# Designs tried in a protein design run: designed miniproteins, single chains. Part 22

Each design is a single chain, and the fold is of that chain. pLDDT is the mean over its residues in the fold that is shown.

## One batch from the design tools (miniprotein)

Design m785
Fold by ESMFold2-Fast:
Formats: structure tokens, C-alpha cells, sequence
Structure m785 (fold): chain A 55 residues (1-55)
């Protein structure tokens, strides 16, 4: 499993705990590590943050 995949897994775990800030940061880092643009990373981070906020 890639380092990026591990960061996404951690983002999901923090989202499950309701930690929106950690979910956002980890998802954004995972996208950047995968070579996606800052805009795509920011979008993915915001999606993870909203998912965490729903818990």
C-alpha cells in the first residue's frame, strides 16, 4: 500500500472520530503526495472535512 493510501486511511479514521481538521489535513496531504494540484488537494480535503462534520 502506498504512503498516500495510508494517509487516506488515516483521514477516514479521523473523519469517523469527528476530527474535521485532521481529516482535512490528511486527505489534502494524501492528494499532494499523489502529485495532484493544490486545487485538487484542497477540494478533497474539504470533502473529508464535511464528512467528519456530519458525525
Amino acid sequence: MSESDKLFQQAGEYAGKGDSEKAYELAKQAMLLRGFSEEDAERTGRVAKRAAERI
Scores: mean pLDDT 79

Design m786
Fold by ESMFold2-Fast:
Structure m786 (fold): chain A 80 residues (1-80)
Amino acid sequence: DKEKAEEYYKKGLEYLKQGKHREAADWFVKAGIYYAKAGDFENAAKAFRLASEAYEQAGDTVMAEAARGASKTYENLAKA
């Protein structure tokens, strides 16, 4: 659902502005999942990219790499 993806993306941005990097990343992951369900692979890739960056800022390298992999997967799907 595209509307859910937009809602979760906005929540991620609000937490990011507050410096709450872990919470921001979790919301960007939810946004990426819902963009992907909607077939919006370009915005899914962007959401997972922001999640990866936010996880890095939170010191969670494992989740950052997982989100980076997801971003790359959806970036490739958007190009196809």
Scores: mean pLDDT 87

Design m787
Fold by ESMFold2-Fast:
Structure m787 (fold): chain A 81 residues (1-81)
Amino acid sequence: AEENLKKGYELFRQGKYDEAIKYFEEAIKKDPNNAKAYRMLGGVYLAKGEYDKAIEYFKKAIEIDPNDESAKVGLKAAEGI
C-alpha cells in the first residue's frame, strides 16, 4: 500500500494522472480503509477538473478518517467553498 501511494504521488507530480489513479486504486484494493489513498484519488480528480469524483473521494477519506485536515481542505476546493 505505501509503495503504491509513493508511486502514485510521483506520477501525479509529473501530471500523469491516469497512471497515478491506477496506483491509488491498487492501494485501496489492498486496504479498503486507506483514507490516504482516497484523499490522493480526490486530489488527482480535482487536478483533472472532475469535481464530482473529487468530492466523492474526499468524502470517503473523511468518512474513514474524520481528522484528515488535507481531505477537508480538498473537499472545500472541489465544492468551490
Scores: mean pLDDT 84

Design m788
Fold by ESMFold2-Fast:
Structure m788 (fold): chain A 67 residues (1-67)
Amino acid sequence: MPEEYKELLKRAEEIKEMAKKGDPKAEPEGKKLLEEIERLRRSFLPEEYEELIKKVKEALEIYEKVK
């Protein structure tokens, strides 16, 4: 469980870096990660779930502004 959260958190940070560079892959990867987090929602503590969703949404917002 902690390991899975850590992996998804790293993926969210990678997507954020892609978004900062205006990489078109940021949007589809961010959406895929949001779907994965939603499917695994019950596997996380509420705080972990909120942090993951927040980071991915921030990455998508960055992409929207940079593109």
Scores: mean pLDDT 79

Design m789
Fold by ESMFold2-Fast:
Parts: sequence; C-alpha cells; structure tokens
Structure m789 (fold): chain A 106 residues (1-106)
Amino acid sequence: MEEQFKKAYEAMKEAIERGEAEGLPDGAVVFVDMPEDLSPEAIAKAIEKVYEEAKKRGLKVIGLPVSRSPEDLERQGRFMARLAELHAQGKLSAEEVAKAAIEEYK
C-alpha cells in the first residue's frame, strides 16, 4: 500500500504542477496517467493528500486519475460530474473532493 500510494501521489502532484506551470486557468482539468497495478484505495488516498496540499494555494488545477481500462473511464466521468455539482453549489473543497474520490475509486 505505502509504495502504491507514493506512486499515485507523485503522478498526481507532477501532473498538477505541470498544468499550473503551463498557465492553465483555475478549475482546469488535467488527465493523470496512473502507474500500473495501483489499487483504487491507494489512488483515493493520493487524491486526498494532493487536494489537501492544493487547498493551501487555492484549487487551481484539478487532476483526474485515469488508467487504461474502460472501467476507469466510467469512474472518471462520475468523479467529474460530482466535482461539477460541488462547484455549482459553492461547496468545492479539498475535503469534498477527497470524499468523492474515495467513493468513486473504492
């Protein structure tokens, strides 16, 4: 678990930092290719940590974990829909993003 978490965390962090460095607007979505053989739990924990850290700077760029499986495309779509709803309600926070990630990637 710990090694899987580190791989997921590093992938998310690098993609978000790259998007911010490229000058993407606030709320832009970047697709993050996850390393192979990561558990959904490890991905959810990595998302939680990354968004906690991003919250300190404001939510700028939103990283969406994707794998190469069709099931991940469906999870990605549901996760995006939840983020859009939270944003529309003015409830988009690191805590709510983490909850959505855990629910969709368990």
Scores: mean pLDDT 68

Design m790
Fold by ESMFold2-Fast:
Structure m790 (fold): chain A 60 residues (1-60)
Amino acid sequence: SEMEEARLRAISEALKEVKETLFEAQDAYEEGDFEKAKKLFEEATKKFREILERELKRAE
């Protein structure tokens, strides 16, 4: 349905943001910027956890 498609799109967009932050964290780590990598990794992990609890866990 249109509402289900909209919800999945919103989840996909949120996951894309998490992925982008994780890739940025990996790049920072590989470049030796450990302080930046740590902050970005923690931010991405927190956002991902919130998505899992709010959207995916309710779908189960």
Scores: mean pLDDT 80

Design m791
Fold by ESMFold2-Fast:
Structure m791 (fold): chain A 75 residues (1-75)
Amino acid sequence: SREQLEVDVLVALAHIALGLARNALKQGKYDEAIEWAEFARKLVEKAREAGAPDEVVQSLEDEINKLLEEIEKKK
């Protein structure tokens, strides 16, 4: 369905954004890492609204929160 495609695309984009955030963190680009992590969060929220499974949403939220905590410790 269109809804399933929307969920799949949003989840994929969230993973890409999270990967870019992790890469920015490795380079010491903390502001960029935060921006990508916040963008990933927005994509996860859109995926939840589109009907993404709770387990998928929770897993991504946990990864984003863990990354933001790591960035905060390195600032």
Scores: mean pLDDT 88

Design m792
Fold by ESMFold2-Fast:
Structure m792 (fold): chain A 73 residues (1-73)
Amino acid sequence: QARDLVLEARRALALGDLETARELAEKALQIAESVGDREGIAEALEILGEIAYAEKDFETAEKYFRKARELRE
């Protein structure tokens, strides 16, 4: 389930496992997109933004956060 993958991705990110966090967040995004779950898409994009921020890629992080915000409006 996309929700479970999001929670697992957040845990991996907290542990510094950026590779696992990205894989789980990308799977969550794919599932949410396949069912048209706008909130799930936004949550997955937020995790991908947090991963980019952890990688010091602030431009990519901002793009993910902005897209997630737009989906919730």
Scores: mean pLDDT 84

Design m793
Fold by ESMFold2-Fast:
Structure m793 (fold): chain A 66 residues (1-66)
Amino acid sequence: PPVVLSPELAEALARLAKFYIDQGKPGEAVKAAKEIVDAHDTYGEERALELANQKLAELEKEVAKA
């Protein structure tokens, strides 16, 4: 069966992908998406959303430091 993502998780994944693509790192975008989907399959939606938001916060901190 296909992985069903919440709108919130799908939005977080799209934002992560945009950050990495804008940096010229599409491989990192794919890697992050796979980690989040694997977390969704293993631990459920809440953990996957937490992981996605943690990755977004880390990227935002890196941009703020620069």
Scores: mean pLDDT 75

Design m794
Fold by ESMFold2-Fast:
Structure m794 (fold): chain A 64 residues (1-64)
Amino acid sequence: MQQILNQANQMMDNSTLPVEDTYFQVLQYVQDQSTQLNLSPQQFSQVVGQVYDWYVQRMVQQRS
């Protein structure tokens, strides 16, 4: 799980795409990794929740 979070954070920080496009790409990455690494539904929800929190924070910052 920590490796997925670390990679997701790198994808988000290094993205040259709009925030919305980055968010969807990271979600797809997390979904693919959840299948490959057999993440529990609880672990998957935790990672998705953190990615969503990042997305909301970025959207709020861009409006400010």
Scores: mean pLDDT 77

Design m795
Fold by ESMFold2-Fast:
Structure m795 (fold): chain A 100 residues (1-100)
Amino acid sequence: SLEEELIRTGKVLLDAAKQALEEGNYERAATLAYFAIAMASEDKELQAEAYLVAGRAYLKLGDYETAIRLFEKAIELSKDNPELRAEAQRVLEEARRKLS
């Protein structure tokens, strides 16, 4: 289906976003993660992971307020994935410490 093709594309974009994050290209990581969010359709786990990657990119860019909002969205979307939710909570607390 078209939805399955969009989700597959979203996963490819998410992998590219993770690679950009590892390479220190934080603006590219955020951009690719946002494209992954747009392509994720109703795949809550893909959306959550893409929000987490986008949040990490903004955290590295020093935009702590944006990072916090993105991590909160990742937590909301990861109700059925305890490991992803725990990681999102960990980086949320890191971002909150930077802002305080």
Scores: mean pLDDT 89

Design m796
Fold by ESMFold2-Fast:
Structure m796 (fold): chain A 64 residues (1-64)
Amino acid sequence: GEAAAKAAAEAGRRAALAAGADEEQSKINMEGARVAGESAAKTLGTEGAAYLAAGMARSNALSL
């Protein structure tokens, strides 16, 4: 779970910044992705969870 959570957090931060979110919004998206990645890791395994969480974080960032 921990490695997936860290990967998801970094992907979420980068996705938010790429979508034009400011630093504060990118931190919010990063934390959400981290929690989602940790939760998903129990279901999908570490790599699958990180990929899914990154995709969800990107979708959320595009909605900002």
Scores: mean pLDDT 66

Design m797
Fold by ESMFold2-Fast:
Structure m797 (fold): chain A 66 residues (1-66)
Amino acid sequence: MKLLVKTTLSVEKRIGLVLWLMGIPGVEVKILSDDEFLVTTTLSPEEFAALKAKLESIPGVKVEEL
């Protein structure tokens, strides 16, 4: 499953978010721009829903399911 992640975060917070995502087994991150990332997952539906909810809870982060 795939998520498009859009951010208005500072450089430091963006780097932290990308590194955190890349550290999750079954998650791949493709950088589209400084403020947009494509997240591709092999996670279970439950784990994917939990990841999406976590991302949506971060101020300055918008998530779109593809």
Scores: mean pLDDT 82

Design m798
Fold by ESMFold2-Fast:
Structure m798 (fold): chain A 110 residues (1-110)
Amino acid sequence: ALDELGRRARELLTKVFEAYAKGDLENAQKIAEEAARELERDLSRVAGVPVKVTIEVSEDKVTIRVEAPEAGLSLEITVPKEILKKNPEEAAQWVADALVAFARQARERA
C-alpha cells in the first residue's frame, strides 16, 4: 500500500510540476486539482482516516497542504519556482516521499 501510494503520488505530482515547468500555470492548477482529489482518496485509504489535500499553483511556487484532523496531523510543503523549473521529477519524488511518511504517521496515530 505505501509503495503503491508513493508511485501514484510521484506520477500525479510529476504531471503537475512538468506543466508548471512549461509555464502553463492554468493547466498546472487544473492538473493539481485533479491530483489533489486522487491523492486525498489514496491517502485516506492508506491512513485509515479522512485526509484533506489542497494543491495551490502560484507564479512563484506550488504549495501542497495535507491534513488528517482525526490523527492531529498536518503538513505544508512549498516547492519554489526555481526547483520546479530545474528538476520537476526530482521535486515530485521528494514530495511523494513526504506524503508516504505522512500517511504512515497518520495510521500510527489513528
Scores: mean pLDDT 88

Design m799
Fold by ESMFold2-Fast:
Structure m799 (fold): chain A 70 residues (1-70)
Amino acid sequence: SENEKILEEMKKQADELAERLAGRDPVLAESLRLHRDYLIKQVKEGKISVEEAKKQFEEDMAFAERLLAE
């Protein structure tokens, strides 16, 4: 399904960014993974839309990528 593809992409993107962060900021790397897992759980439980989860996830990703650019 479309929603399953979006959630799988979120998982892959977070894992890839977290691996890049792990050597610089392991706490931020773990936080990124945990918040991703939280958002996926909220979607699966019907508490938020996939679109809302993706929006929040993209904000988390942008923050982490900004820190890596320093």
Scores: mean pLDDT 85

Design m800
Fold by ESMFold2-Fast:
Structure m800 (fold): chain A 108 residues (1-108)
Amino acid sequence: DRAKEVRELMERALEYGLRARNSPSDEEAAAIFRDYVEEFSDLDPDSVISFASSLVFRLAALDNVPEEELKKLIEKIVEIVEEEDDDEKIKQEISKLAQEIIEKTKNK
């Protein structure tokens, strides 16, 4: 089940991203980044799963997007994956959602 796999990996990426963001030191954050890379290393980098998971991780770890907004993003991405079969269209829609969240976060 593609949608279920995408959800589970995005939720795991969110967990890593939040841990990195909440880390008390750059060294601990770097260790969490390495753990994330190691766990996700077997994914095809061109896949929707890899694209979505890396995006969620970056938004959580680097862009300080609130956890509640990232959880909403995950739900929307899962819905897109369930409704669309074209990987490039899925990636394009995910990118649009991410841009909207980043812009919304900067205005607060």
Scores: mean pLDDT 80

Design m801
Fold by ESMFold2-Fast:
Structure m801 (fold): chain A 70 residues (1-70)
Amino acid sequence: MAMEQLKSPDRAVRVAATREIAENGSLLERRKAGLIVASSSTNPELRRAAVDVVNSLNREQAIEAAKKLP
């Protein structure tokens, strides 16, 4: 469900899905979500935040990075 919401045209839905995956997803799921957001965004700040989620070493870092998404 959350991975499908990453394709939503609604920005708030995409951000909420990314945060859910950061909090409850596995390391692999967080990396996949970050790559999807990074590849689909034209905003450099959003791409940077997505890269930070992908590179997070633990759940707390992933949640913190996801909060930087607008």
Scores: mean pLDDT 63

Design m802
Fold by ESMFold2-Fast:
Structure m802 (fold): chain A 61 residues (1-61)
Amino acid sequence: MEERRKELEERLKELEERARRETDAVKQSQVISLLAEAAKALKEGDFEKAEELLREAERVL
């Protein structure tokens, strides 16, 4: 579980960096919302939900 948490946290960090470089305000807002939900899921220990939300953010970017 610790390794999985680290991996998902690293992906979240990478997607946050990509979101900061996004110039489309609507797209950026959507990604930020998905990443915030993913961070909450990680905090709650719901790794499956976090992974799904990170995937959605990646698809939007």
Scores: mean pLDDT 81

Design m803
Fold by ESMFold2-Fast:
Structure m803 (fold): chain A 69 residues (1-69)
Amino acid sequence: SMALREEAERLAEEALRAAEAGDFARVSQLTKQLAELAEQARKEGDEELAEEIERMLREVQNAGVRAAV
């Protein structure tokens, strides 16, 4: 779904900005929401979107680690 993709992209951008700002509580909240969207996409049969959202999650987690050092 385009709507799911757009929401995931928005959440990922917000999470990356939160990570750069050191707002790890916000990062945690947004990554939980991204994980839920990935699961929803998979349940809807959109494996490609689910994998893309999972990659976004990995990038956010990596950005959080980089910001912490």
Scores: mean pLDDT 82

Design m804
Fold by ESMFold2-Fast:
Structure m804 (fold): chain A 62 residues (1-62)
Amino acid sequence: SVDELSDEEIKGLLYRGLGAAFLSNGKNELAAEEYRKAAEYFRKAGREEEAKEALAKAEELE
């Protein structure tokens, strides 16, 4: 539920969504930047697995 998410977790989801949007439009460098931001916020939120996934996506695109 959205009302149960921390601010950091919401930002992680936002940046992951932006990364996916850039990726779908072939903007790989912008996508990587947004996935790195998502990883940082997921890590701050204690979402270790999602942070690893986002970081792996960013590294794959660079």
Scores: mean pLDDT 84

Design m805
Fold by ESMFold2-Fast:
Structure m805 (fold): chain A 99 residues (1-99)
Amino acid sequence: DKKKQAEKLKEEGLTALGQGNYDEAIKKFEKAIELYPSAELYFNLGEAYYEKGDYEKAVKYYEKAIELEPSPELYLNLARAYDKLGKKDLAEEYRKLGE
């Protein structure tokens, strides 16, 4: 089923991410999201963009993950991405929500 296919693509994307193959990880997570979107997949896509240095895209996908399933850890990741973008006040606001 689509959920099981998305889980397999997620694992392949995590393997690529761990190897520093950020573009491959992004492709795998995007395909998984097409099949069966989840907060975890949007978070993993945000992480891949963060590691690639695309902090604007990282913010976008962390926000999508928070919209589906907010958590303190997601607010901390969003704060770190805003710090990288020089948005200090937003970073401080979200850091407080995560701790």
Scores: mean pLDDT 90

Design m806
Fold by ESMFold2-Fast:
Structure m806 (fold): chain A 61 residues (1-61)
Amino acid sequence: SLVEEAKELIEKAREALKRGDYQAALDYSVKAMKLAIKAGNYDLAKEASEIATEALRRAFA
């Protein structure tokens, strides 16, 4: 499902953040956000958006 795919991408985004790969974290989180929105799961989209924001913040720190 779109929700399951978005959750897997959020997990990959979190792992990328943990290893300092901010570009990968951003790419995974943006894709997860788009899938979550398409699925109508706005809580999941918000979670993905927060990861994307953190990736951007860290990349330009």
Scores: mean pLDDT 89

Design m807
Fold by ESMFold2-Fast:
Structure m807 (fold): chain A 79 residues (1-79)
Amino acid sequence: SARELIEEGRRKVEEGRRLIERAEKEEDPIKATGLRLLGIGYATEGYLLAKRAKRLAEEEGDEEGVKEAEEVIEEAGSL
């Protein structure tokens, strides 16, 4: 369902944000790079899930679902 994809996407974007934030604070450049790449991967997955959720919500006429999916897309794009 669109709602399920929105929640999964939001979780993935949040995981990506935490990893990117941790990378910024990591003193070891190799570890920092690994954390950043992992964070970008999670953010990208969340973005793709939110894009799918938006399409499903639009097809179902779920205006609130469209809005929530757009919020997750915007959050992913800000990382």
Scores: mean pLDDT 88

Design m808
Fold by ESMFold2-Fast:
Structure m808 (fold): chain A 72 residues (1-72)
Amino acid sequence: MKPTKEFVLKQIDSVEEFTKKARDAGLISEETAEEYLKKLEEIRKELEEGGDPQELADRVSDLGTELLKLAA
């Protein structure tokens, strides 16, 4: 089952929310939060420019997993 563009946008929103909450809780640095938010914005731009939703979903998932490890 291939992810939709709408699904990937929701994934980006979820990871952005997690990043901001982790920063506000002091689990990650402000610098780390800004770096990951920038990466998520770059993925959003690629998606809007016709990028493959499956490839971009995998990239968002990887960033989310990295953030979970940093916040632990």
Scores: mean pLDDT 84

Design m809
Fold by ESMFold2-Fast:
Structure m809 (fold): chain A 67 residues (1-67)
Amino acid sequence: GRAAEAEAAAKRLAERMAEQAQKETGLPATGTGRLTPEGVAEATVRTPLGTAVHRASGEAAIKSAKL
């Protein structure tokens, strides 16, 4: 369903952001994506330098995942 698509998009966003952080820093990075009950895609990226949290609407995350 649409919620499953948005959750998958959130996970892909987190993975892309973690890969980008790893390429930019040369340090290991992990990404965790989730969809909140409000329909917000939340991507958490963890590196040895710190943790960053990025939020987008579920619809915006789906559009970003297509790019």
Scores: mean pLDDT 74

Design m810
Fold by ESMFold2-Fast:
Structure m810 (fold): chain A 90 residues (1-90)
Amino acid sequence: SEEVERLIKDLETLQKALDNAIKNNNVEVAKSILRAIAETARRLYELTGNEKVKEVADKAEEGANAPDSEIITKAQEVSKLLKETIEELK
C-alpha cells in the first residue's frame, strides 16, 4: 500500500537522522528521533503484522525513555536493528 511505502521511506529518513545524532553525540536529538521511530514503526506494525518491525518500535520506545547516559548506546542498537529491518522489507 502507499501508506506502507511512505512509512518505510520515513523510517529510512529517521534512521539516517539517528546516525547523524549518534555521530554528533546529540542526546536530545537522538531521544526525539527514537520517539519518532517508535511511533512510525508502531504504525507500520499495525498495518503489516511484521514482528521485527514491532521489535524496532519496542526498542526505540525503551531507548527514548532511557537515562540520558544510555541514550546514545540505545540509539546505536536501534539504528542497527532498523537498518536490518528496512533491508528485509525491500
Scores: mean pLDDT 91

Design m811
Fold by ESMFold2-Fast:
Structure m811 (fold): chain A 93 residues (1-93)
Amino acid sequence: MEAELERVRKEFEELKKEAEKVMEEASKVINELDAAGRIEEATDLSVLLISIAVALTVARRALERGDVEAAREEIEVLRENIERLKKKIEELK
């Protein structure tokens, strides 16, 4: 069980790095969309960005209390939202 918690922590750290990278890219795209008056598209990206930030916080707190199952559930949410954000950014190019 100790080894399982460490594996989930490593998985979270890898996803956190990926999330930070995609959130930085999304922030740049949101600024460009806002400047172009594309408010609806900027809002859609902002909602996904907030969802990722929330999932990161909840997963981190679950890991801090040793709740492996809660951490895994939030890691799945985090993965889904990262992929959705990446796809949305690609669609806007």
Scores: mean pLDDT 85

Design m812
Fold by ESMFold2-Fast:
Structure m812 (fold): chain A 74 residues (1-74)
Amino acid sequence: MEKRRELRKEAEALVKKAREAIKNGDFSSANAYLEQLRALGEQARKDGDEELAEEIYKRLEELVKELAERLDAL
């Protein structure tokens, strides 16, 4: 139970950091946070928490889209 809460909290923090990096044009940090978020999604799936993994991957896809839109706007 604690591991699930820890992963979810870490994922939420990474989503926030990634969005801030994207907004600030810090694409190197944004990519690093996206990789960390992907790793958390993989961790959740390996732990058998497919629901949490799907939530993390959905947020990852949204951030990748936001990053692509930001890059296209430059």
Scores: mean pLDDT 82

Design m813
Fold by ESMFold2-Fast:
Structure m813 (fold): chain A 77 residues (1-77)
Amino acid sequence: RLDEAREAGRKLAREAIENPDEVKTLTLPADATDEDVGAVLQGIVEEAKRLGVDLEIRVTGPPPGQAGPVTIEVKVV
């Protein structure tokens, strides 16, 4: 599970680097844990470091009191 989340993060980072003019988005399901979100973010950071590219990462979650998906947006700086 966490390995899949990390790989999803690496893939998202790679797609963003291949498309530097675009914001690439990954939406995690509403039942995703903080560990799942952390694993995706770790995958993004690791891939960016490996390729020597700076990425802007934005994380958006549901408002207080509401269940919902977590959205992660990645763009080349």
Scores: mean pLDDT 78

Design m814
Fold by ESMFold2-Fast:
Structure m814 (fold): chain A 61 residues (1-61)
Amino acid sequence: MEELIKQAEENLAKAEELLDSNPVAAAYGAREAKKLAEQAGDKELAERAEKIYREAVERTR
């Protein structure tokens, strides 16, 4: 569980870094972070990942 939370946090951080330069890659990273957070049972982390995912999708428009 702790390892899944760490992996989710790392994927989310990478997605945030890519948000400006590569929003498509940021969307993939945020989606992966959400899946890992859901597997860990961390609803707040999953919601944060969903927010970054939505922001990344908006930036691809």
Scores: mean pLDDT 81

Design m815
Fold by ESMFold2-Fast:
Structure m815 (fold): chain A 62 residues (1-62)
Amino acid sequence: SKVEEVIKNLFELINDPSLSEDEKIEAAIIALDKLSEEDREKVLEELKKKYPELAEKILKAL
């Protein structure tokens, strides 16, 4: 599904050691902005489960 592809891509991006935390947050916001509200919520739930601290920062910046 579209949601599963976005989750996979974001997880790969989050695990990239060459990117700063701010760059990871910015890229996540850009990806989430392209999704419907329903799909955005599903992606955020998965981020909260695996990367809770980063997910909180993304939500505050969104």
Scores: mean pLDDT 83

Design m817
Fold by ESMFold2-Fast:
Structure m817 (fold): chain A 73 residues (1-73)
Amino acid sequence: MDTELKGDEAIGKVVAEKYPELRAAPPEERPKVAEEVIKKATEAGVKAGMDEKEARERAETAVRVVMQRLDDK
């Protein structure tokens, strides 16, 4: 099966598990929490067999979408 699909699942799971922490963090702390989530999600993607650059790009995209929603009115 495609390592890309497995990596996406691993990344998505980490982001979903960390979503409550991102949501609860005050705006000043969110960039720090987001960076930690990106790091953890990237590690999960790489562990699943995804390329580090690809895993990081996917993790960054997923976290940016979450952060954008948290900044919306």
Scores: mean pLDDT 77

Design m818
Fold by ESMFold2-Fast:
Formats: C-alpha cells, structure tokens, sequence
Structure m818 (fold): chain A 83 residues (1-83)
C-alpha cells in the first residue's frame, strides 16, 4: 500500500530523470512502466495517469505515434476514474 506508492514515486522520478535530463528514452520507458505497476498495486489512479502521460511523451519522441496515442488515451481514462 504505502510501500507500493513509494516505489511508484521512486520509479516515476527515475523515469523523469531519464526522460528530461539524460534523454534516455529506453530507460524512461522502463522506469515509467515500473511506476505504473506499483501505482496499480497501490490503487493510485492519478499516479497511473501521470506515468502513462510520460510514456506517451516518450513514444512520441521515438516516433511511435500509435503507442503515444494509446498511452495518452489510457492516461485520460485513469484521470476520469480518479474523479
């Protein structure tokens, strides 16, 4: 529960560093996927939505428009569930 939220946040922060600072898109994907996994265990819908938004951004940078659109849609779905 709390430990899953903490791990979700840890991987989310590592994903942001990989994406924004290092431009290591493969590592960013790995970290954001791990972040989603732990936020799912915690039931943190906002955390899941945030991680999916960055997965969409990373795939867009890689030119994978279909995956970017898919993750963006998932992020929107989880934001609606959180309301």
Amino acid sequence: KLEDIQKGLKYYVEGLKAYRENKDYEKAIEYFEKSVKYFEKAGDLVGIANAYEFLADVYEKLGDTEKAQSYRKKAEEYREKAR
Scores: mean pLDDT 86

Design m820
Fold by ESMFold2-Fast:
Structure m820 (fold): chain A 60 residues (1-60)
Amino acid sequence: MKPPSEEEIEEELSKIPKEIRDKAIKKITEELNVEKPSLRDKQMLVSMYKNNRDGLLKWI
């Protein structure tokens, strides 16, 4: 399977409920001390939501 493009990652990210997405992004930015998540951070968030949603919800 080829790695997803930036557009594909953004599309998948948009499928995550806004409340969960916003909380996860906030936690990523706070832990990394950055203003915005990187493409890699967004890809990780999408992967967690698809493969380990309960773990993501417990983490945020």
Scores: mean pLDDT 77

Design m821
Fold by ESMFold2-Fast:
Structure m821 (fold): chain A 114 residues (1-114)
Amino acid sequence: MEELEELVKRLEKLVEEIRTALDNGDYPKALSLLEEALRIAVELVTLLEQRYPDHPKVRELRALVTEFSRLVREIRRALAAGAPKDTIKSLLQRALDVLERMLEVAREIVEELK
């Protein structure tokens, strides 16, 4: 439980740092922070799947992690291709929205397991 709570806290801190990077227009930093958030989210959902394989919210979290991974790859390609600023900003905001939804589901799982 404590390990799961620490992973959730790390994701919460990354959400705040990503928002700051977006507000500053630092899209490469925002992507780097999203890639770190993806690594933590994969670790979190893998641990939950190992301990609670039949939990419906764990399956929902896996689906959200898969969508988040897709968006992070799309952002990386868009930045590498020199896509328009508005396109990159839109993709980064969509990734942040998915990350915030993942945090909501993860918190609900952690609270149900207490």
Scores: mean pLDDT 87

